Designed miniproteins, single chains, continued (2). Designs and how they scored, part 67

Each design is a single chain, and the fold is of that chain. pLDDT is the mean over its residues in the fold that is shown.

## One batch from the design tools (miniprotein)

Design m6311
Fold by ESMFold2-Fast:
Structure m6311 (fold): chain A 80 residues (1-80)
Amino acid sequence: SDAALRALFGRYDRDGDGVLSAAELRELLTALFGLEPSDAEVEAAIARFDTDGDGVLDFAEFRRLVAALNDPEAAARFVA
C-alpha cells in the first residue's frame, strides 16, 4: 500500500528532507531485498528513476523503483 511505502521511505530518509540519497537507497536495497548493489548499480538505478535530475529519489521515483523490484524479471535484470 502507499501508506506502507511512505513509512518505508520515511524510515530511510534520515534527515527528513523528503528524498533518498544514494547511500540511503543502498542501505534500503541491502536490508529489504538482500541486494548488495555496487556504487555503479545504485547510480544507474537513481539515473533510471530520477526524472527531475537532482541526483536523489523523491517518493514518486521511489515508488517506481520498488514496483520494478517487485517484478521478479525486472529484479533479476537490476542485479545482473
Scores: mean pLDDT 70

Design m6312
Fold by ESMFold2-Fast:
Structure m6312 (fold): chain A 68 residues (1-68)
Amino acid sequence: DLAEQARLLREAADIVRTKGKEEAIKFLEEVSKDPRFAGLAGVLKRLIEQMSEEEAATALENAARDLA
């Protein structure tokens, strides 16, 4: 469900903004244990690792908006 993916992206963005990239990556590692989201979580972890906190949060927020 695209709405569930959008919610996941918003939650990851909130974690980046409130706790930082390291906590967001840990969140996505837990999410990747669910086969429904493993692929998405892997892609998001790689993108977050390449970006600043502001870039990562903004990209996640924009992706969530586009899916919703």
Scores: mean pLDDT 82

Design m6313
Fold by ESMFold2-Fast:
Structure m6313 (fold): chain A 100 residues (1-100)
Amino acid sequence: SLKEAIENFKKAAEYAEKAAQLSTDPEARNAFLGAAGSFKDAEKALKEGNYREASILLTAGLILLVAGLNMTTDPQAKEELEKAIEYARKAGKAFDEYVK
């Protein structure tokens, strides 16, 4: 479960970075890069046993992905964004199952 949470945070960050690369809107791009950074920091926090920080960073990353979704008009960026949200959600579920 912890290993699954870490792997899903890695994938969430990767897809957020892909969404940024495909986005032509600078504000959407910045939001997606911010989300990727939050998910990378969440992975680091989990590896260090800082579960509260990882949870906060997951929430921050998701807020930034949603902000970027409202700004982007690129269909390809939107597809990668949907994958980023899916992996972030899976990371949260795996993390919750581990802490219980």
Scores: mean pLDDT 85

Design m6314
Fold by ESMFold2-Fast:
Structure m6314 (fold): chain A 72 residues (1-72)
Amino acid sequence: SPALAELEAKMRAQIEKFKKELSPALQAQVDARMEQFLTWLRQSELPDHVLWTVAGIELAGLYFEARLEERK
């Protein structure tokens, strides 16, 4: 759907911003996890407003997890 395509593009843009502060290894992990999430999201038949909420939660989770791993 158009909403899903817009959400995917926006999510990729936000992830690219915080990836710049991560090691190359963590950047690869974030990319892999994002692709898994987007694959699941494309298969889900969620309403548009729920898609944005779920994507926001996942983006926050990816950001915090990557920051915790970078500290190890």
Scores: mean pLDDT 77

Design m6315
Fold by ESMFold2-Fast:
Structure m6315 (fold): chain A 58 residues (1-58)
Amino acid sequence: MLSTLEGVKKLAESFGIHSGEELAAQSESFRRALARFVARELNASVSDAEKALEELIK
């Protein structure tokens, strides 16, 4: 996975989250933690990771 969006999808899948609807059902604290984790793992900004999460939730 080279893009932040693809990285978010793959990491969410590793936690058993397979769709944006399932991601939206998670707590806000979980989504923030996931965004920070993705940013760290992919060497991306937290802002980019948060935007990717919002894109998946739509």
Scores: mean pLDDT 73

Design m6316
Fold by ESMFold2-Fast:
Structure m6316 (fold): chain A 72 residues (1-72)
Amino acid sequence: AALSNEQGRELFEFAKREGGLDDEGAEKAATAAVLAASGLATPEQAIQMIQGAGADREAAERIVEKALELAA
């Protein structure tokens, strides 16, 4: 996995707060961000997926950046 269990939880909680998402939306957003951090999606693809989960673009960009930071 690109992230540890602790890092995954941190990303989930970050997505929920930053995106204003419920648990389902935050889980989808965190998953999309992990795909970008793993090189399985482009950052732009992950941003679009996170916006589909209910976040605005600015929040989606921050969520992807957080996942990349945690995976470094």
Scores: mean pLDDT 85

Design m6317
Fold by ESMFold2-Fast:
Structure m6317 (fold): chain A 85 residues (1-85)
Amino acid sequence: SALEKAREDGEKGGYSAALTGGADEKAAESAGKVGGRKAEEAMRNGDDPVGLSEAIAEGAYEGAKKGGASEKEARRAYDMALGGG
């Protein structure tokens, strides 16, 4: 389904962005979980592709921070999730 795809894409995107931003595995897993959840919420709300991308980026930032990433690593996760800056 579109919701399952959005969640999977958000999980992969958030996880990958956090690792690329320098976060450890625990923070990256958290970034993926939150990114996937926010992506699914955005899709349910009928957000456009830009809103979906921003939701994943916000999830990567929030999840990375919850997982123990520094502010710098979390902000890098956000930027990487938006396509690298």
Scores: mean pLDDT 85

Design m6318
Fold by ESMFold2-Fast:
Parts: structure tokens; C-alpha cells; sequence
Structure m6318 (fold): chain A 67 residues (1-67)
């Protein structure tokens, strides 16, 4: 992706902030790290957007176990 690390981070924060509160609560640090990795490895924003949507969808179908 042509974006700098800071721009990728800002984009990720913006996307997460746009999620409903319930979905945001499902994200843990490991999930955030995986999303950042996906953003860094994506060749462009279109691919990243597609991967982000699929990741959130799968996360909602398989929520983390309760502590």
C-alpha cells in the first residue's frame, strides 16, 4: 500500500471508530494487530476495505470466549 504507517494507522482507527459499539467491544489487541498487518500487507485501499469487512464479519460470527 502506498500509504505511510501513520496514514494506515489513522485509517484503521477511523474504520474502527465507525463500527457500532457492540462490534468495537469484540475487538481485542490481537484482533487490532491482525487488522494492522492486513492493512500493511494490502496493495491498495480497495483490498484493505474488503479484508476489513470480511475480518469483522468472521469476528462477529466467532466472538472471543468470555473471561
Amino acid sequence: MKLSLQEIFDLLVEKIASLPLEERRTLDLEDLQELLRMALESPNLEVFDEKFEEFIRRLLENPPPLD
Scores: mean pLDDT 72

Design m6319
Fold by ESMFold2-Fast:
Structure m6319 (fold): chain A 102 residues (1-102)
Amino acid sequence: MEEVKKAIEEFEKSEKGVQAQLDAVRAGHDRRLTELEKEFEDEAKKAYQESPELGKKVEQNGRKRIEEERAVADAALADTQAGADGYIENKRKEVEELKKKA
């Protein structure tokens, strides 16, 4: 009984820890993308002051770069999520095995 209770508590703590790590990774990607968007917006603003055509080109290039960086971040987050899901699934199976033996 006590072994099972301990395993359940550790599992819940692991779920919270993994979720907190995933949230931190997501927040890190969001922060990076926001900083890049601001940087490209500032560059486009400078380019527009020199020429509307140059400004439009810089803005389009920045938009494509942000889309590419977002796709890479989304793929990395999906991979991290899959790893986290596998880890939690393994921990869940350990708890279920302990319940069957108790």
Scores: mean pLDDT 83

Design m6320
Fold by ESMFold2-Fast:
Structure m6320 (fold): chain A 63 residues (1-63)
Amino acid sequence: MKNVVQEIKDYAEKKGTKEITRSEATKIAEEAMGLSLTGAARESLADEAAKAAESIGIKVVDD
């Protein structure tokens, strides 16, 4: 299991950006945790992934 915050940081650095989409943040969190979620569980993970990204100064947008 990888660290979600670190994976988001590495992804943003590789893209040269401080902004990612909610879908990108969610996918990174799913891959880092080794999970594949749907419905309400995925939305909960998306909220946590967005908070994790914002905690390190990465802006999360809905598209």
Scores: mean pLDDT 78

Design m6321
Fold by ESMFold2-Fast:
Structure m6321 (fold): chain A 85 residues (1-85)
Amino acid sequence: RYELPQELIDENRRNQKEANENGVRARIDVYELTENGELKLIDSVEVNTSGISEEERAKLEAMEAKAKELRAQGRVIIVLVEVLK
């Protein structure tokens, strides 16, 4: 029954585009949308998209694998990208 506000979805899309195009420092947060409509933080990483280190790459790969596994179990996983200033 819980739906994310359309404004949050649109903002997240803009932030992802900006991070990918401009090579900025971004925070990537992985949330689970619970049955109660609550966003529970699962994982978080900060990355510089213009120069990814081996450690940052490993964290991103682990985060992607974890999100895919949870989604395969039928869980609702939301990835939010915030551009850091």
Scores: mean pLDDT 71

Design m6322
Fold by ESMFold2-Fast:
Structure m6322 (fold): chain A 69 residues (1-69)
Amino acid sequence: GEMLLLMTREVLRSFGFSDEEISEIMKLAREGRISEAEELLDELGKRKGLSQEEIDTLKILIRTASRTT
């Protein structure tokens, strides 16, 4: 649901994502473009020095948030 998407935004912010980056990822997720959202998350997360385990956790959160609407 929308509340879970809002909570996902705060988690992304805590990992160092900017409001612009979060908005782009969340837009793709809301449009059902989950693969594109995950690709953008991988690119940005690696650029910020996140581990693959951290990136995979964020992918699960985005996927879960998009499914519970």
Scores: mean pLDDT 80

Design m6323
Fold by ESMFold2-Fast:
Structure m6323 (fold): chain A 102 residues (1-102)
Amino acid sequence: SEYQRVLELKARLAEVEATASPEEARRFKLLVDAELRALSQRGLDKLIMRSTEEVANLIKLAKAGNQKAQDELDQINKGLEERAKAYRDRLMAEVEAQLAAE
């Protein structure tokens, strides 16, 4: 989910800042900032809230034994993961191009 992706990015940023070189940490931070900016195009809070509400509702229904809700959750998660990955890969390429131009 987009909400889970934001949490993953923040956790990975913290790990990179603690363990990586300053240059690698800066590069990763630029990638995270770029992805978060994309999510903020319509208001970050509203986008995260919408994704959180949708995922939370489906998780609740799936835990109650609703197979259709589980199937929808799996499909939405796959779609969000694929979109997030494609967007991240594009942003990484743009960030790398900008850093190479410095």
Scores: mean pLDDT 66

Design m6324
Fold by ESMFold2-Fast:
Structure m6324 (fold): chain A 96 residues (1-96)
Amino acid sequence: SPFLDQVVRTVQGLLDRALSLITDPATAAQVRALTDALIDAIRSGDFAAAQQYTDQLVGTLEQEAARSSDPKTAVFIGATAALLQMLMSVMLRVQE
């Protein structure tokens, strides 16, 4: 699906930028693993799994934003979480 391919590219772009700002290697590895799982779920049409991985990513990113001592990093990671949640809500509504 061209639409789902565009969703995947947008997810990759958003999370790659957030990953560049995450300094903790364990958190970065978790975000990367969840991103890969989310993309696989979207591509396979498992939208229930896609929502679950999105919720886990949003929670992880919001915790990272809250822990950041740099206001610019905190705002960017928090914005990434909000944009990811909105994108998944739009995707799920289109797939209903």
Scores: mean pLDDT 87

Design m6325
Fold by ESMFold2-Fast:
Structure m6325 (fold): chain A 85 residues (1-85)
Amino acid sequence: SSSGTVTIPPGTATAGIEVTSPTPTLLTVTNLSDVPVHLFSSSLSKPVLIAPGETLEEVLEPGAVFGFFNPTSQTAVVGYTLTPL
C-alpha cells in the first residue's frame, strides 16, 4: 500500500496520480478540509463529490489516473491511501 496528502489551491485541479499496481487498487480518500472536493479518475464514469470530513472508497483499474478538483475559494487538503487488491 501507499499513501499521500494533496493540497489543492482554490479553483484548481491537481495533476493526475497514476495507479502503478498491476492489479485493481482500493483508493481510500479523506477530505481533511472544511470545503467540498471532487474526485476524478479514468476508472470513474462521473466525478465524485467528497464532502468535508468525508471518507470515500473507490476501486481503480490498473494504470488508472486520479486527481482532485477544488471549486471553492479556500485551499483544500485530501489524504489518500492506495491498497492493491
Scores: mean pLDDT 84

Design m6326
Fold by ESMFold2-Fast:
Parts: structure tokens; C-alpha cells; sequence
Structure m6326 (fold): chain A 98 residues (1-98)
């Protein structure tokens, strides 16, 4: 099966204060795991953390979620952006669907 063909990836970049990065990462993981349990169209995800090349006091948490349809991708994107913005230590949230 072409399991990745015609799938949509929700890509989210979360800029955080470096001292809050571990706390924000744990909250982000909980949000993604809850969405995975409640949204059957999520087929996989990845989370990584990197230093912000523009500001050494900031980190970027990158979240990628593979979804089965554009409709599921849009729903996941909206819910994740809304929930991530509520976390203490989050500076900005950028998102796209690929």
C-alpha cells in the first residue's frame, strides 16, 4: 500500500523560552496523545526540539502529524494551534499543511 501517498502533514513550529522548553514539550506531548486517541485519522506524529538560530534564549518545538485527509489535517491544525497557545512559556505558534 502507498500509505504516505495522498496523506497530509500538519507542521507546527512552537517558539518557546528555553527555560520553559521541557515543560512546554511535556504539555505538547499530552495534547498530541489526546488528539491521537480522539481523532482516528491521525496515522503518526513526530516531535523534535531545536535551538532558535535567531535567539539563543529561545527554542523551537517542531511537531509533525501525518493525517489521512485534508479535512482531518485542518481540524488537527486548528485544535493544536489553539491548545499550544494556552501553554505558559509559548511565545508564538506557526503552522502549515503540507
Amino acid sequence: GKSVSGKYVVSIGVTVYKEKSDEVLEQAKKIVEELKKTVPGIVGYGISVEDDSKDPNKSIINISILTESLEIAKKVQKKLVEELKKIEGVISVDSSIL
Scores: mean pLDDT 81

Design m6327
Fold by ESMFold2-Fast:
Structure m6327 (fold): chain A 100 residues (1-100)
Amino acid sequence: SEEEELKKKIEELKKEFEEKYEEYKKKIKEAIENEDWEELEKLLEEFEEWLDKKLEELQELREKAKGNKELLQKIIELESMITAARMLLYALKKEVKKKK
């Protein structure tokens, strides 16, 4: 059914987000420990661009999930997680700019 397909896409996107978040968190930590501010700035930019793309994908899924409260709840939850990650990256970018 369309509902099962949408549910699967949301679950796959959530898993992809969690995996990318842990990957970038590790890389960001390593760049900070090495005082590699150029690499850190690049990582923050790449991850922000990826998050923006995923927010666009979620907007498309949200339109398709209209009328399904359970799927909309899952999309909103994931959108909130991605937005929170984006806010943390913005704060880190401001700190990095001060060290250059």
Scores: mean pLDDT 86

Design m6328
Fold by ESMFold2-Fast:
Structure m6328 (fold): chain A 82 residues (1-82)
Amino acid sequence: AAPSAEELRAGAAAFAAKADAAPEAQRRQFAALLRERRDELLADAAPEREAVAAYLEALAAAVSDPALAAALRELAEALRAA
């Protein structure tokens, strides 16, 4: 079953706490990896793309790093467009 809004927020908050505690260089590397692996991630998420897109949007809203937030939003929008 698709995650509930409560489960998505809880997961997003946990991820954001870890991301915000990480060095900026690691957040930049993760954002770059999301862009580099976009096609693979879109293919993997295809069966549940709406749920995955909602989760990525929640992650983007929760993280403090604007570059990481942008990469997460870009992936969510790509999933919704597919």
Scores: mean pLDDT 74

Design m6329
Fold by ESMFold2-Fast:
Structure m6329 (fold): chain A 63 residues (1-63)
Amino acid sequence: NLEKKIEEIKKNYEKELADRLTQLDAWAAQRGLSPEEVARLRQWLNDEIERQYKIDLEKLKKE
C-alpha cells in the first residue's frame, strides 16, 4: 500500500528532523551561538530535511 509507505517515510523524516534539531541545539549551546543564529540554523536544517523528504516521495511515486 503506497499510503502506508508514505506514512512510514514521513514518520522517519519527522524523527530524523527532531533528532538533528536536538543535536544542533546542544552543539549551538556548546559554541555560545545567539538565539537568532540558532533559529537560522534550525530553519536551514528544516529546509534541508524537507528537500530530502520530497526527493524520497518522488522516488516512491515513480515505483
Scores: mean pLDDT 81

Design m6330
Fold by ESMFold2-Fast:
Structure m6330 (fold): chain A 71 residues (1-71)
Amino acid sequence: MDAAARDALLVSLLEHQGVDRARAEAILAKARAGEPLSPEEQALLDAADAQAATVDRQAALGRAYSRQLAA
């Protein structure tokens, strides 16, 4: 369900940190395959994941609000 959307968001957040799309996708592919990341790659991914969690919380709140209005 949310995996593809989360992956797209993580790539976007990595690009916002100055990482090329190809590199961002490579980092994400390594992480999903369980391959070892460099400390730099791990730090970038951790920061992106933390930001993605914040965005996901805000989206969940928006969906809850929409359900209350629709009811």
Scores: mean pLDDT 71

Design m6331
Fold by ESMFold2-Fast:
Structure m6331 (fold): chain A 67 residues (1-67)
Amino acid sequence: MSREEVAEGIRRAGELLGKERATARELTAVGNRLGMPEVGTAAADALRALGKEEATAEELAEYVLSA
């Protein structure tokens, strides 16, 4: 899966959660429902790198695209 596809998957997962900020666990659950397990892994890696427990889907997607 490309970096752009993972970033878009994170944005889509955030929209489906309906929350301002999401944890890695929440994004992993939604990513699995979308058939995109890479979404959860990328979100967990981004949150760890940013030193955060939760973040907006846009913050996480931006990190993935800039990495």
Scores: mean pLDDT 82

Design m6332
Fold by ESMFold2-Fast:
Structure m6332 (fold): chain A 75 residues (1-75)
Amino acid sequence: MEKLSLLDLKELTATVNADGTITVHAKSERGEATVQAATPEELAEKLVEKLGIDPEDARSLARVIFQAAADKAAA
């Protein structure tokens, strides 16, 4: 399986839904995917499955996305 590093992502957008889940749209050289998750762990697993992102990078990215979304919702 071809793995992508975080640096191979060309675009990443996160949106907080009314139900508290987060929708992430990510684009890379290999394709694009939109995933919805309720936890950072679920988001990381879906990013690995859909985009082939390295599991360690996906976990770190998921934590950053959930933190940024929480900060945006508080603002």
Scores: mean pLDDT 72

Design m6333
Fold by ESMFold2-Fast:
Structure m6333 (fold): chain A 90 residues (1-90)
Amino acid sequence: LKEEAKKYILEALDILVKMAAELNDRELAKQIARYASEALKAIDEGDVEKALNAIENMIKLAKSQEALRPEEVDEAIKLLEKAKELVEKL
């Protein structure tokens, strides 16, 4: 469960950071990476509430780009929602 949740977060991070790089948005990339790091650390520490909050912040940042990058945003959100479902079972 932990390793699968972390895998989905890392896959979503890869999509979103590549998207931010293509948009030349360094601040977006930095914020997404920060929340991903917080989520991964919280999962390792068993802090379910903190992990869910960090994942939700990643989803919120992704949604802010939906108008410009609907396909990449949809794919990343689906991965993050799968991660949330697994984290809730921890």
Scores: mean pLDDT 87

Design m6334
Fold by ESMFold2-Fast:
Structure m6334 (fold): chain A 75 residues (1-75)
Amino acid sequence: MEAEKIAEELASEFRELLEEAIKEAEENPSLLSPEEIKEAREKAEKLVEELRRKALENPEEGKELLKKLKEYKKK
C-alpha cells in the first residue's frame, strides 16, 4: 500500500515536471527540434515507468526522490 502510493505520487510528479519542460521546449524551437522533442517524450515515458518501479522496490528511496522533486518544483 505505502510503496504503491509513493510510486504513483513520484510517477505523477515527475511526469508533470517533464511535460512542463517539454512544453517550454516546444515554445522555443532554438532549444530542441521537433524530432528531439518526440524523442524526449518517449524517453520521459520510460523514465516515469522506471521511477515507479524503483519506488515500488525501495519506498525509502522513492520518498527521498519525491521530496527532492517537490523541492525542485518550488523553484
Scores: mean pLDDT 75

Design m6335
Fold by ESMFold2-Fast:
Structure m6335 (fold): chain A 99 residues (1-99)
Amino acid sequence: SLQETADSLNQQALDDMRKEIERLKKELDELYKRVKQAAENGTPEEIEQLLKEIEGVREKALMVADAYEKYTGEEGKQLRDEFEKRIDEIIKLAKEALS
């Protein structure tokens, strides 16, 4: 009974993390689009503000990936690699637009 309760709580935590992961993936998709648009049609000031925003998303994404790795191991490591790659691509696009 105690083990079944712990397993249920762990499953709820995992499900909540998966929902947050999906929100973060959508947030990264939207940031990529916003950076691309600002690189084509925006100001340097808009791009600088987006770089500040992406840093906040990076901190959140890596924290969630760390928590997910604790529960899943390999899946969490793959998620961390995916987030780092996507964030690096967005930052690179923004920095190239400022050059």
Scores: mean pLDDT 84

Design m6336
Fold by ESMFold2-Fast:
Structure m6336 (fold): chain A 85 residues (1-85)
Amino acid sequence: PTPEQLDIEVESALIIMKAAIYLLEAGKIKDPEAREKVISLANEAIDLANQAAASTDPQKARELLTKAHNLADEAGKLVDEALAK
């Protein structure tokens, strides 16, 4: 693989791992609406990261990774907010 393809695969794997941690943390959230939002965001991030890793177009893969990263970050922010209260 090219260095760019390897970078995309590594970034995808890291996003999937991070989102999986947020899915586990969602189980600790007392507010059902916040919990459902975290689960939704984390699952979408995993789906987009998997699509990026499977993409033959590096530019499209980067676009998908950017979106996946933003969704994972939003999930993490909601986890932090929910668990701080």
Scores: mean pLDDT 86

Design m6337
Fold by ESMFold2-Fast:
Structure m6337 (fold): chain A 60 residues (1-60)
Amino acid sequence: MDELIEKLKEAIKNRDYKEANDLIRQAKRELPYSDQGRLMLAMSEEFTKIAREELEKRKE
């Protein structure tokens, strides 16, 4: 699980959305709903962090 989250965060940071999408598909096939929820939360947090950092830079 943690390895999958780490790979997903790295793919998002690298803007490799194809790899990120493939990792999400793998998670849906192999992981229970609770672990899928953790993965989706980690993904949402990473996107939110990027969006907040960009918005704060624009406000400054």
Scores: mean pLDDT 73

Design m6338
Fold by ESMFold2-Fast:
Structure m6338 (fold): chain A 61 residues (1-61)
Amino acid sequence: SVLEMVRAAAAELGVELSERALRTLAALLANAGVTDPAAIRAGVAALGGDPEAIANLEGES
């Protein structure tokens, strides 16, 4: 569920994330208790403004 919301938010915001990065971000948000679509979208938007954070997610998991 959180993974699908992260995928949808990334697509809507034009943030290019690999399946690994999407899954990692979804797991981090779910573990932090972030399951609201608006909060997930805000998190994806913040990540989209930080290319280094995106690269780290893609490389780490």
Scores: mean pLDDT 75

Design m6339
Fold by ESMFold2-Fast:
Structure m6339 (fold): chain A 87 residues (1-87)
Amino acid sequence: GSGVGYLEYLSAAYTAGLIASGYSPEDAKKLTIDSMSPVLHFMHSLPFEVAKELAEKGAEMAVERVKAGENPQDVGDEFAQKAADSH
């Protein structure tokens, strides 16, 4: 199966950034899915369901780490670096 890649890391960084900005993990996940799914669909030519699954996977990775007690800004910075390194 395909591993975690650029688009999942980008979605994770976006989700962590929303939490760092004051959104709840639940609201940040929903907003990431709603915002990133059409972007990934149109800009990266992915089927919409695939775009939604990648956005959700990325959002879940960020939410899991923040709920485990990690700082949202640090989580966001790490996933942003992983996105850059995988591009």
Scores: mean pLDDT 84

Design m6340
Fold by ESMFold2-Fast:
Structure m6340 (fold): chain A 91 residues (1-91)
Amino acid sequence: SALQQRLLELSREAQALGDEAIASDPEAAAHLHQAAGLLDQAAKNVDNPELVQQLLQQAIDQLRAAEALATDPDIRARTRALIAEVEALLA
């Protein structure tokens, strides 16, 4: 489905951003990797919309924690972009 493809894409983006953040912002990286896992779980459960919404909210919470901890302005800006894209899926 289009939703499953989008969730997998966002999961990969969060994972990659977390990998990039490890050296500069290891705590932010951990939260980005947690968000990636939650988005991947949402992709595996697209036929359960209530669970998807719950997992997306948990992913947003992890991304917000990553943004708050990130000291690298590029990591922070890209994390904000991910938050906006995940929030768009809840609208």
Scores: mean pLDDT 92

Design m6341
Fold by ESMFold2-Fast:
Structure m6341 (fold): chain A 87 residues (1-87)
Amino acid sequence: MLLSEEEIEKLAEEIAEKAVEMLKNGEPEQKVIDYIVEKVLKVHPENQERLLKILEKKLLELAAKEKLDLVRVGQIMSKARKEVEEK
Protein backbone atom coordinates (compact mmCIF):
# COMPACT_ATOMS: atom_id res chain seq x y z
CA MET A 1 0.00 0.00 0.00
CA LEU A 2 1.27 3.49 -0.87
CA LEU A 3 2.28 5.55 2.17
CA SER A 4 1.86 9.31 2.66
CA GLU A 5 4.98 11.45 3.24
CA GLU A 6 4.05 11.72 6.95
CA GLU A 7 3.65 7.91 7.24
CA ILE A 8 7.06 7.36 5.55
CA GLU A 9 8.73 9.87 7.93
CA LYS A 10 7.11 8.28 11.01
CA LEU A 11 8.10 4.77 9.88
CA ALA A 12 11.70 5.91 9.18
CA GLU A 13 11.89 7.42 12.69
CA GLU A 14 10.57 4.19 14.29
CA ILE A 15 13.07 2.05 12.33
CA ALA A 16 15.96 4.43 13.18
CA GLU A 17 15.09 4.45 16.91
CA LYS A 18 14.93 0.63 17.01
CA ALA A 19 18.19 0.26 15.03
CA VAL A 20 20.00 2.63 17.43
CA GLU A 21 18.56 0.68 20.42
CA MET A 22 19.83 -2.59 18.89
CA LEU A 23 23.32 -1.14 18.35
CA LYS A 24 23.43 0.26 21.92
CA ASN A 25 22.44 -3.22 23.20
CA GLY A 26 25.41 -4.79 21.35
CA GLU A 27 23.32 -6.61 18.73
CA PRO A 28 25.34 -7.92 15.74
CA GLU A 29 25.59 -5.60 12.71
CA GLN A 30 23.95 -8.22 10.46
CA LYS A 31 20.89 -8.42 12.78
CA VAL A 32 20.45 -4.63 12.48
CA ILE A 33 20.80 -4.83 8.67
CA ASP A 34 18.24 -7.70 8.55
CA TYR A 35 15.78 -5.66 10.66
CA ILE A 36 16.07 -2.60 8.39
CA VAL A 37 15.73 -4.69 5.20
CA GLU A 38 12.66 -6.54 6.58
CA LYS A 39 10.90 -3.28 7.48
CA VAL A 40 11.70 -1.55 4.17
CA LEU A 41 10.62 -4.56 2.04
CA LYS A 42 7.19 -4.56 3.76
CA VAL A 43 6.32 -1.17 2.19
CA HIS A 44 5.27 -0.65 -1.43
CA PRO A 45 8.29 -0.66 -3.84
CA GLU A 46 7.52 2.95 -4.91
CA ASN A 47 8.00 4.12 -1.28
CA GLN A 48 11.18 2.10 -0.55
CA GLU A 49 13.76 4.58 -1.95
CA ARG A 50 12.16 7.57 -0.17
CA LEU A 51 11.97 5.58 3.09
CA LEU A 52 15.67 4.62 2.80
CA LYS A 53 16.73 8.27 2.22
CA ILE A 54 14.77 9.57 5.23
CA LEU A 55 15.89 6.60 7.36
CA GLU A 56 19.59 7.21 6.59
CA LYS A 57 19.27 10.87 7.66
CA LYS A 58 17.35 10.06 10.88
CA LEU A 59 19.60 7.11 11.77
CA LEU A 60 22.81 9.16 11.37
CA GLU A 61 21.31 12.05 13.41
CA LEU A 62 20.26 9.68 16.25
CA ALA A 63 23.60 7.81 16.14
CA ALA A 64 25.49 11.13 16.45
CA LYS A 65 23.39 12.10 19.51
CA GLU A 66 24.05 8.68 21.10
CA LYS A 67 27.84 8.88 20.34
CA LEU A 68 27.81 5.77 18.15
CA ASP A 69 30.37 4.98 15.41
CA LEU A 70 29.00 6.92 12.42
CA VAL A 71 31.24 5.04 9.93
CA ARG A 72 29.78 1.73 11.13
CA VAL A 73 26.22 3.13 10.96
CA GLY A 74 26.90 4.38 7.39
CA GLN A 75 28.15 0.90 6.43
CA ILE A 76 24.99 -0.68 7.90
CA MET A 77 22.80 1.65 5.79
CA SER A 78 24.88 0.96 2.65
CA LYS A 79 24.51 -2.82 3.12
CA ALA A 80 20.78 -2.55 3.87
CA ARG A 81 20.22 -0.40 0.74
CA LYS A 82 22.11 -2.95 -1.41
CA GLU A 83 19.98 -5.85 -0.09
CA VAL A 84 16.72 -3.92 -0.73
CA GLU A 85 17.85 -2.99 -4.29
CA GLU A 86 18.74 -6.66 -5.05
CA LYS A 87 15.15 -7.76 -4.20
Scores: mean pLDDT 83

Design m6342
Fold by ESMFold2-Fast:
Parts: structure tokens; C-alpha cells; sequence
Structure m6342 (fold): chain A 80 residues (1-80)
């Protein structure tokens, strides 16, 4: 499905950001977003995006603006 396709791309993008960083807060935020995507894989692309961004937002206070933007961009751009 389009949702599964988006989910797989978004997980791969988030894992790449996670693996490139030694910051525990960024890694935790990426892991939370990945978990949200996996739990919502059967839903629409929009619902998967929303769940992932909500998971990221719960960790935003522990991230720099640049780190938060990088993770948000990975989710938003996963299919393009």
C-alpha cells in the first residue's frame, strides 16, 4: 500500500539520521518516530505522518532547532 511504502521510506530516512548522530536525545526522538510509524503502518500516509510528527514533538525540547528540522524533514520527504 502507499502507507506501507511511505512507512518504509520514512523509517529508512529516520534510521540514517539516527545512525549519523551520537546525540542520545536525537537518537531517542528518531526511535520514537520510527515506533509511531511502525504502529500506524496500516493507516493512510497522512495518519502515519501525523503520528510520527507527534512522536517527534514530544522530544523537541531536548533537540536543537536544526536536529528537530532534520528529523521532521526526513518524515515529510520520505516518498520524494
Amino acid sequence: TEGEKFADAAIAALQAVRDSSTNPALRAAADAAIKAIKENKDKSVEEIKQAAQEALESHRKNLTDEEGQELSAAIAQAVN
Scores: mean pLDDT 82

Design m6343
Fold by ESMFold2-Fast:
Structure m6343 (fold): chain A 66 residues (1-66)
Amino acid sequence: MTLVVVTTEEAEEAGRAFAEEAARKYGFDGYEVIVAPDEEAALELARRLAEETGRPTAAVGPLARP
């Protein structure tokens, strides 16, 4: 099963590094990194992918400040 990591353009390098390390460490068949336009979109997309597809997903990026 492929790990899905959703990140932002700002955090893309950190998101890719996390995805690669987690896939190797936990024995996923691979990883997919999706870049969202902002942290809110990244969190929403990751939540929807996890809920609708049941795929292992993570969101990587700074939280939006109020």
Scores: mean pLDDT 75

Design m6344
Fold by ESMFold2-Fast:
Structure m6344 (fold): chain A 95 residues (1-95)
Amino acid sequence: SKEEEEARRRAENLGLLAGRSAATLYAYKKSPELGERVRERLDQALAYRGLGYQDPAHDAQAAALLAALGAEDPEAYAIFEEAKREAIEEFRARE
C-alpha cells in the first residue's frame, strides 16, 4: 500500500542517518582526518539520496560515493551498513 511504501522510505532514511552518525563517530575516534573524509563523503551521498524526486544521475552519484567509501575505508563503510540495518530493523519492529 501507499502507507507501507511511505513507512519503508521513512525507515530507510532513518537508517541512512543512523549509519552516517555511527560511521562518522567511529572515524573521528581514529583520527580527525579520517573523520572529516568519512563525514564529507557520507554527507554528499545522503544529500544526493535526500532529494525530493527520483533522479538516476543523483542515485548513481550517491552509489559512487558509497562505493568509494567502501574501497578507501572498509571499516567505516561496514559500520555505516550495520548501523543502517539495525536502525531499519528497530523502526520496523516498533510498527
Scores: mean pLDDT 78

Design m6345
Fold by ESMFold2-Fast:
Structure m6345 (fold): chain A 72 residues (1-72)
Amino acid sequence: HMSKEELDAEVEFALLVMNAAIAERAGDYKTAAEYYKKASELLKEKFPDNPVYQKIAEDLEKRAKELEEKAK
């Protein structure tokens, strides 16, 4: 059973990733990187003991860094 706080965090995560993907497809790499970075930080803070979410957070952080390089 998921707590309301965990559910709220998962909804926020989904919205951040969706906005990142929309920005990336539009060629707005700076905005996409910012959203992926926020999504990564959210997972690290709210799900520190979940190894699957921690790996997703690392992958999102790497994606954000790659997009920041493209935005330069």
Scores: mean pLDDT 84

Design m6346
Fold by ESMFold2-Fast:
Structure m6346 (fold): chain A 68 residues (1-68)
Amino acid sequence: MEIKETVILAVPRGASDEEAKELAKRAVREVYEGFGLKVTEIEVEILEKVATEGDREYLRVGVTVTVE
């Protein structure tokens, strides 16, 4: 089963796209596994850089989660 959604992700200012995607995958996995779902794959796309505040950047990311 695939679930597609968009989320706002806070990352450290200056994080690379690779770092941002890794942080998103960890956060999404934790949330879905917290619901009792077994997560097998996560795909993340950075859609937009929304804002920068202090030591953080806020990104709009598209996520596709494959669960059993």
Scores: mean pLDDT 82

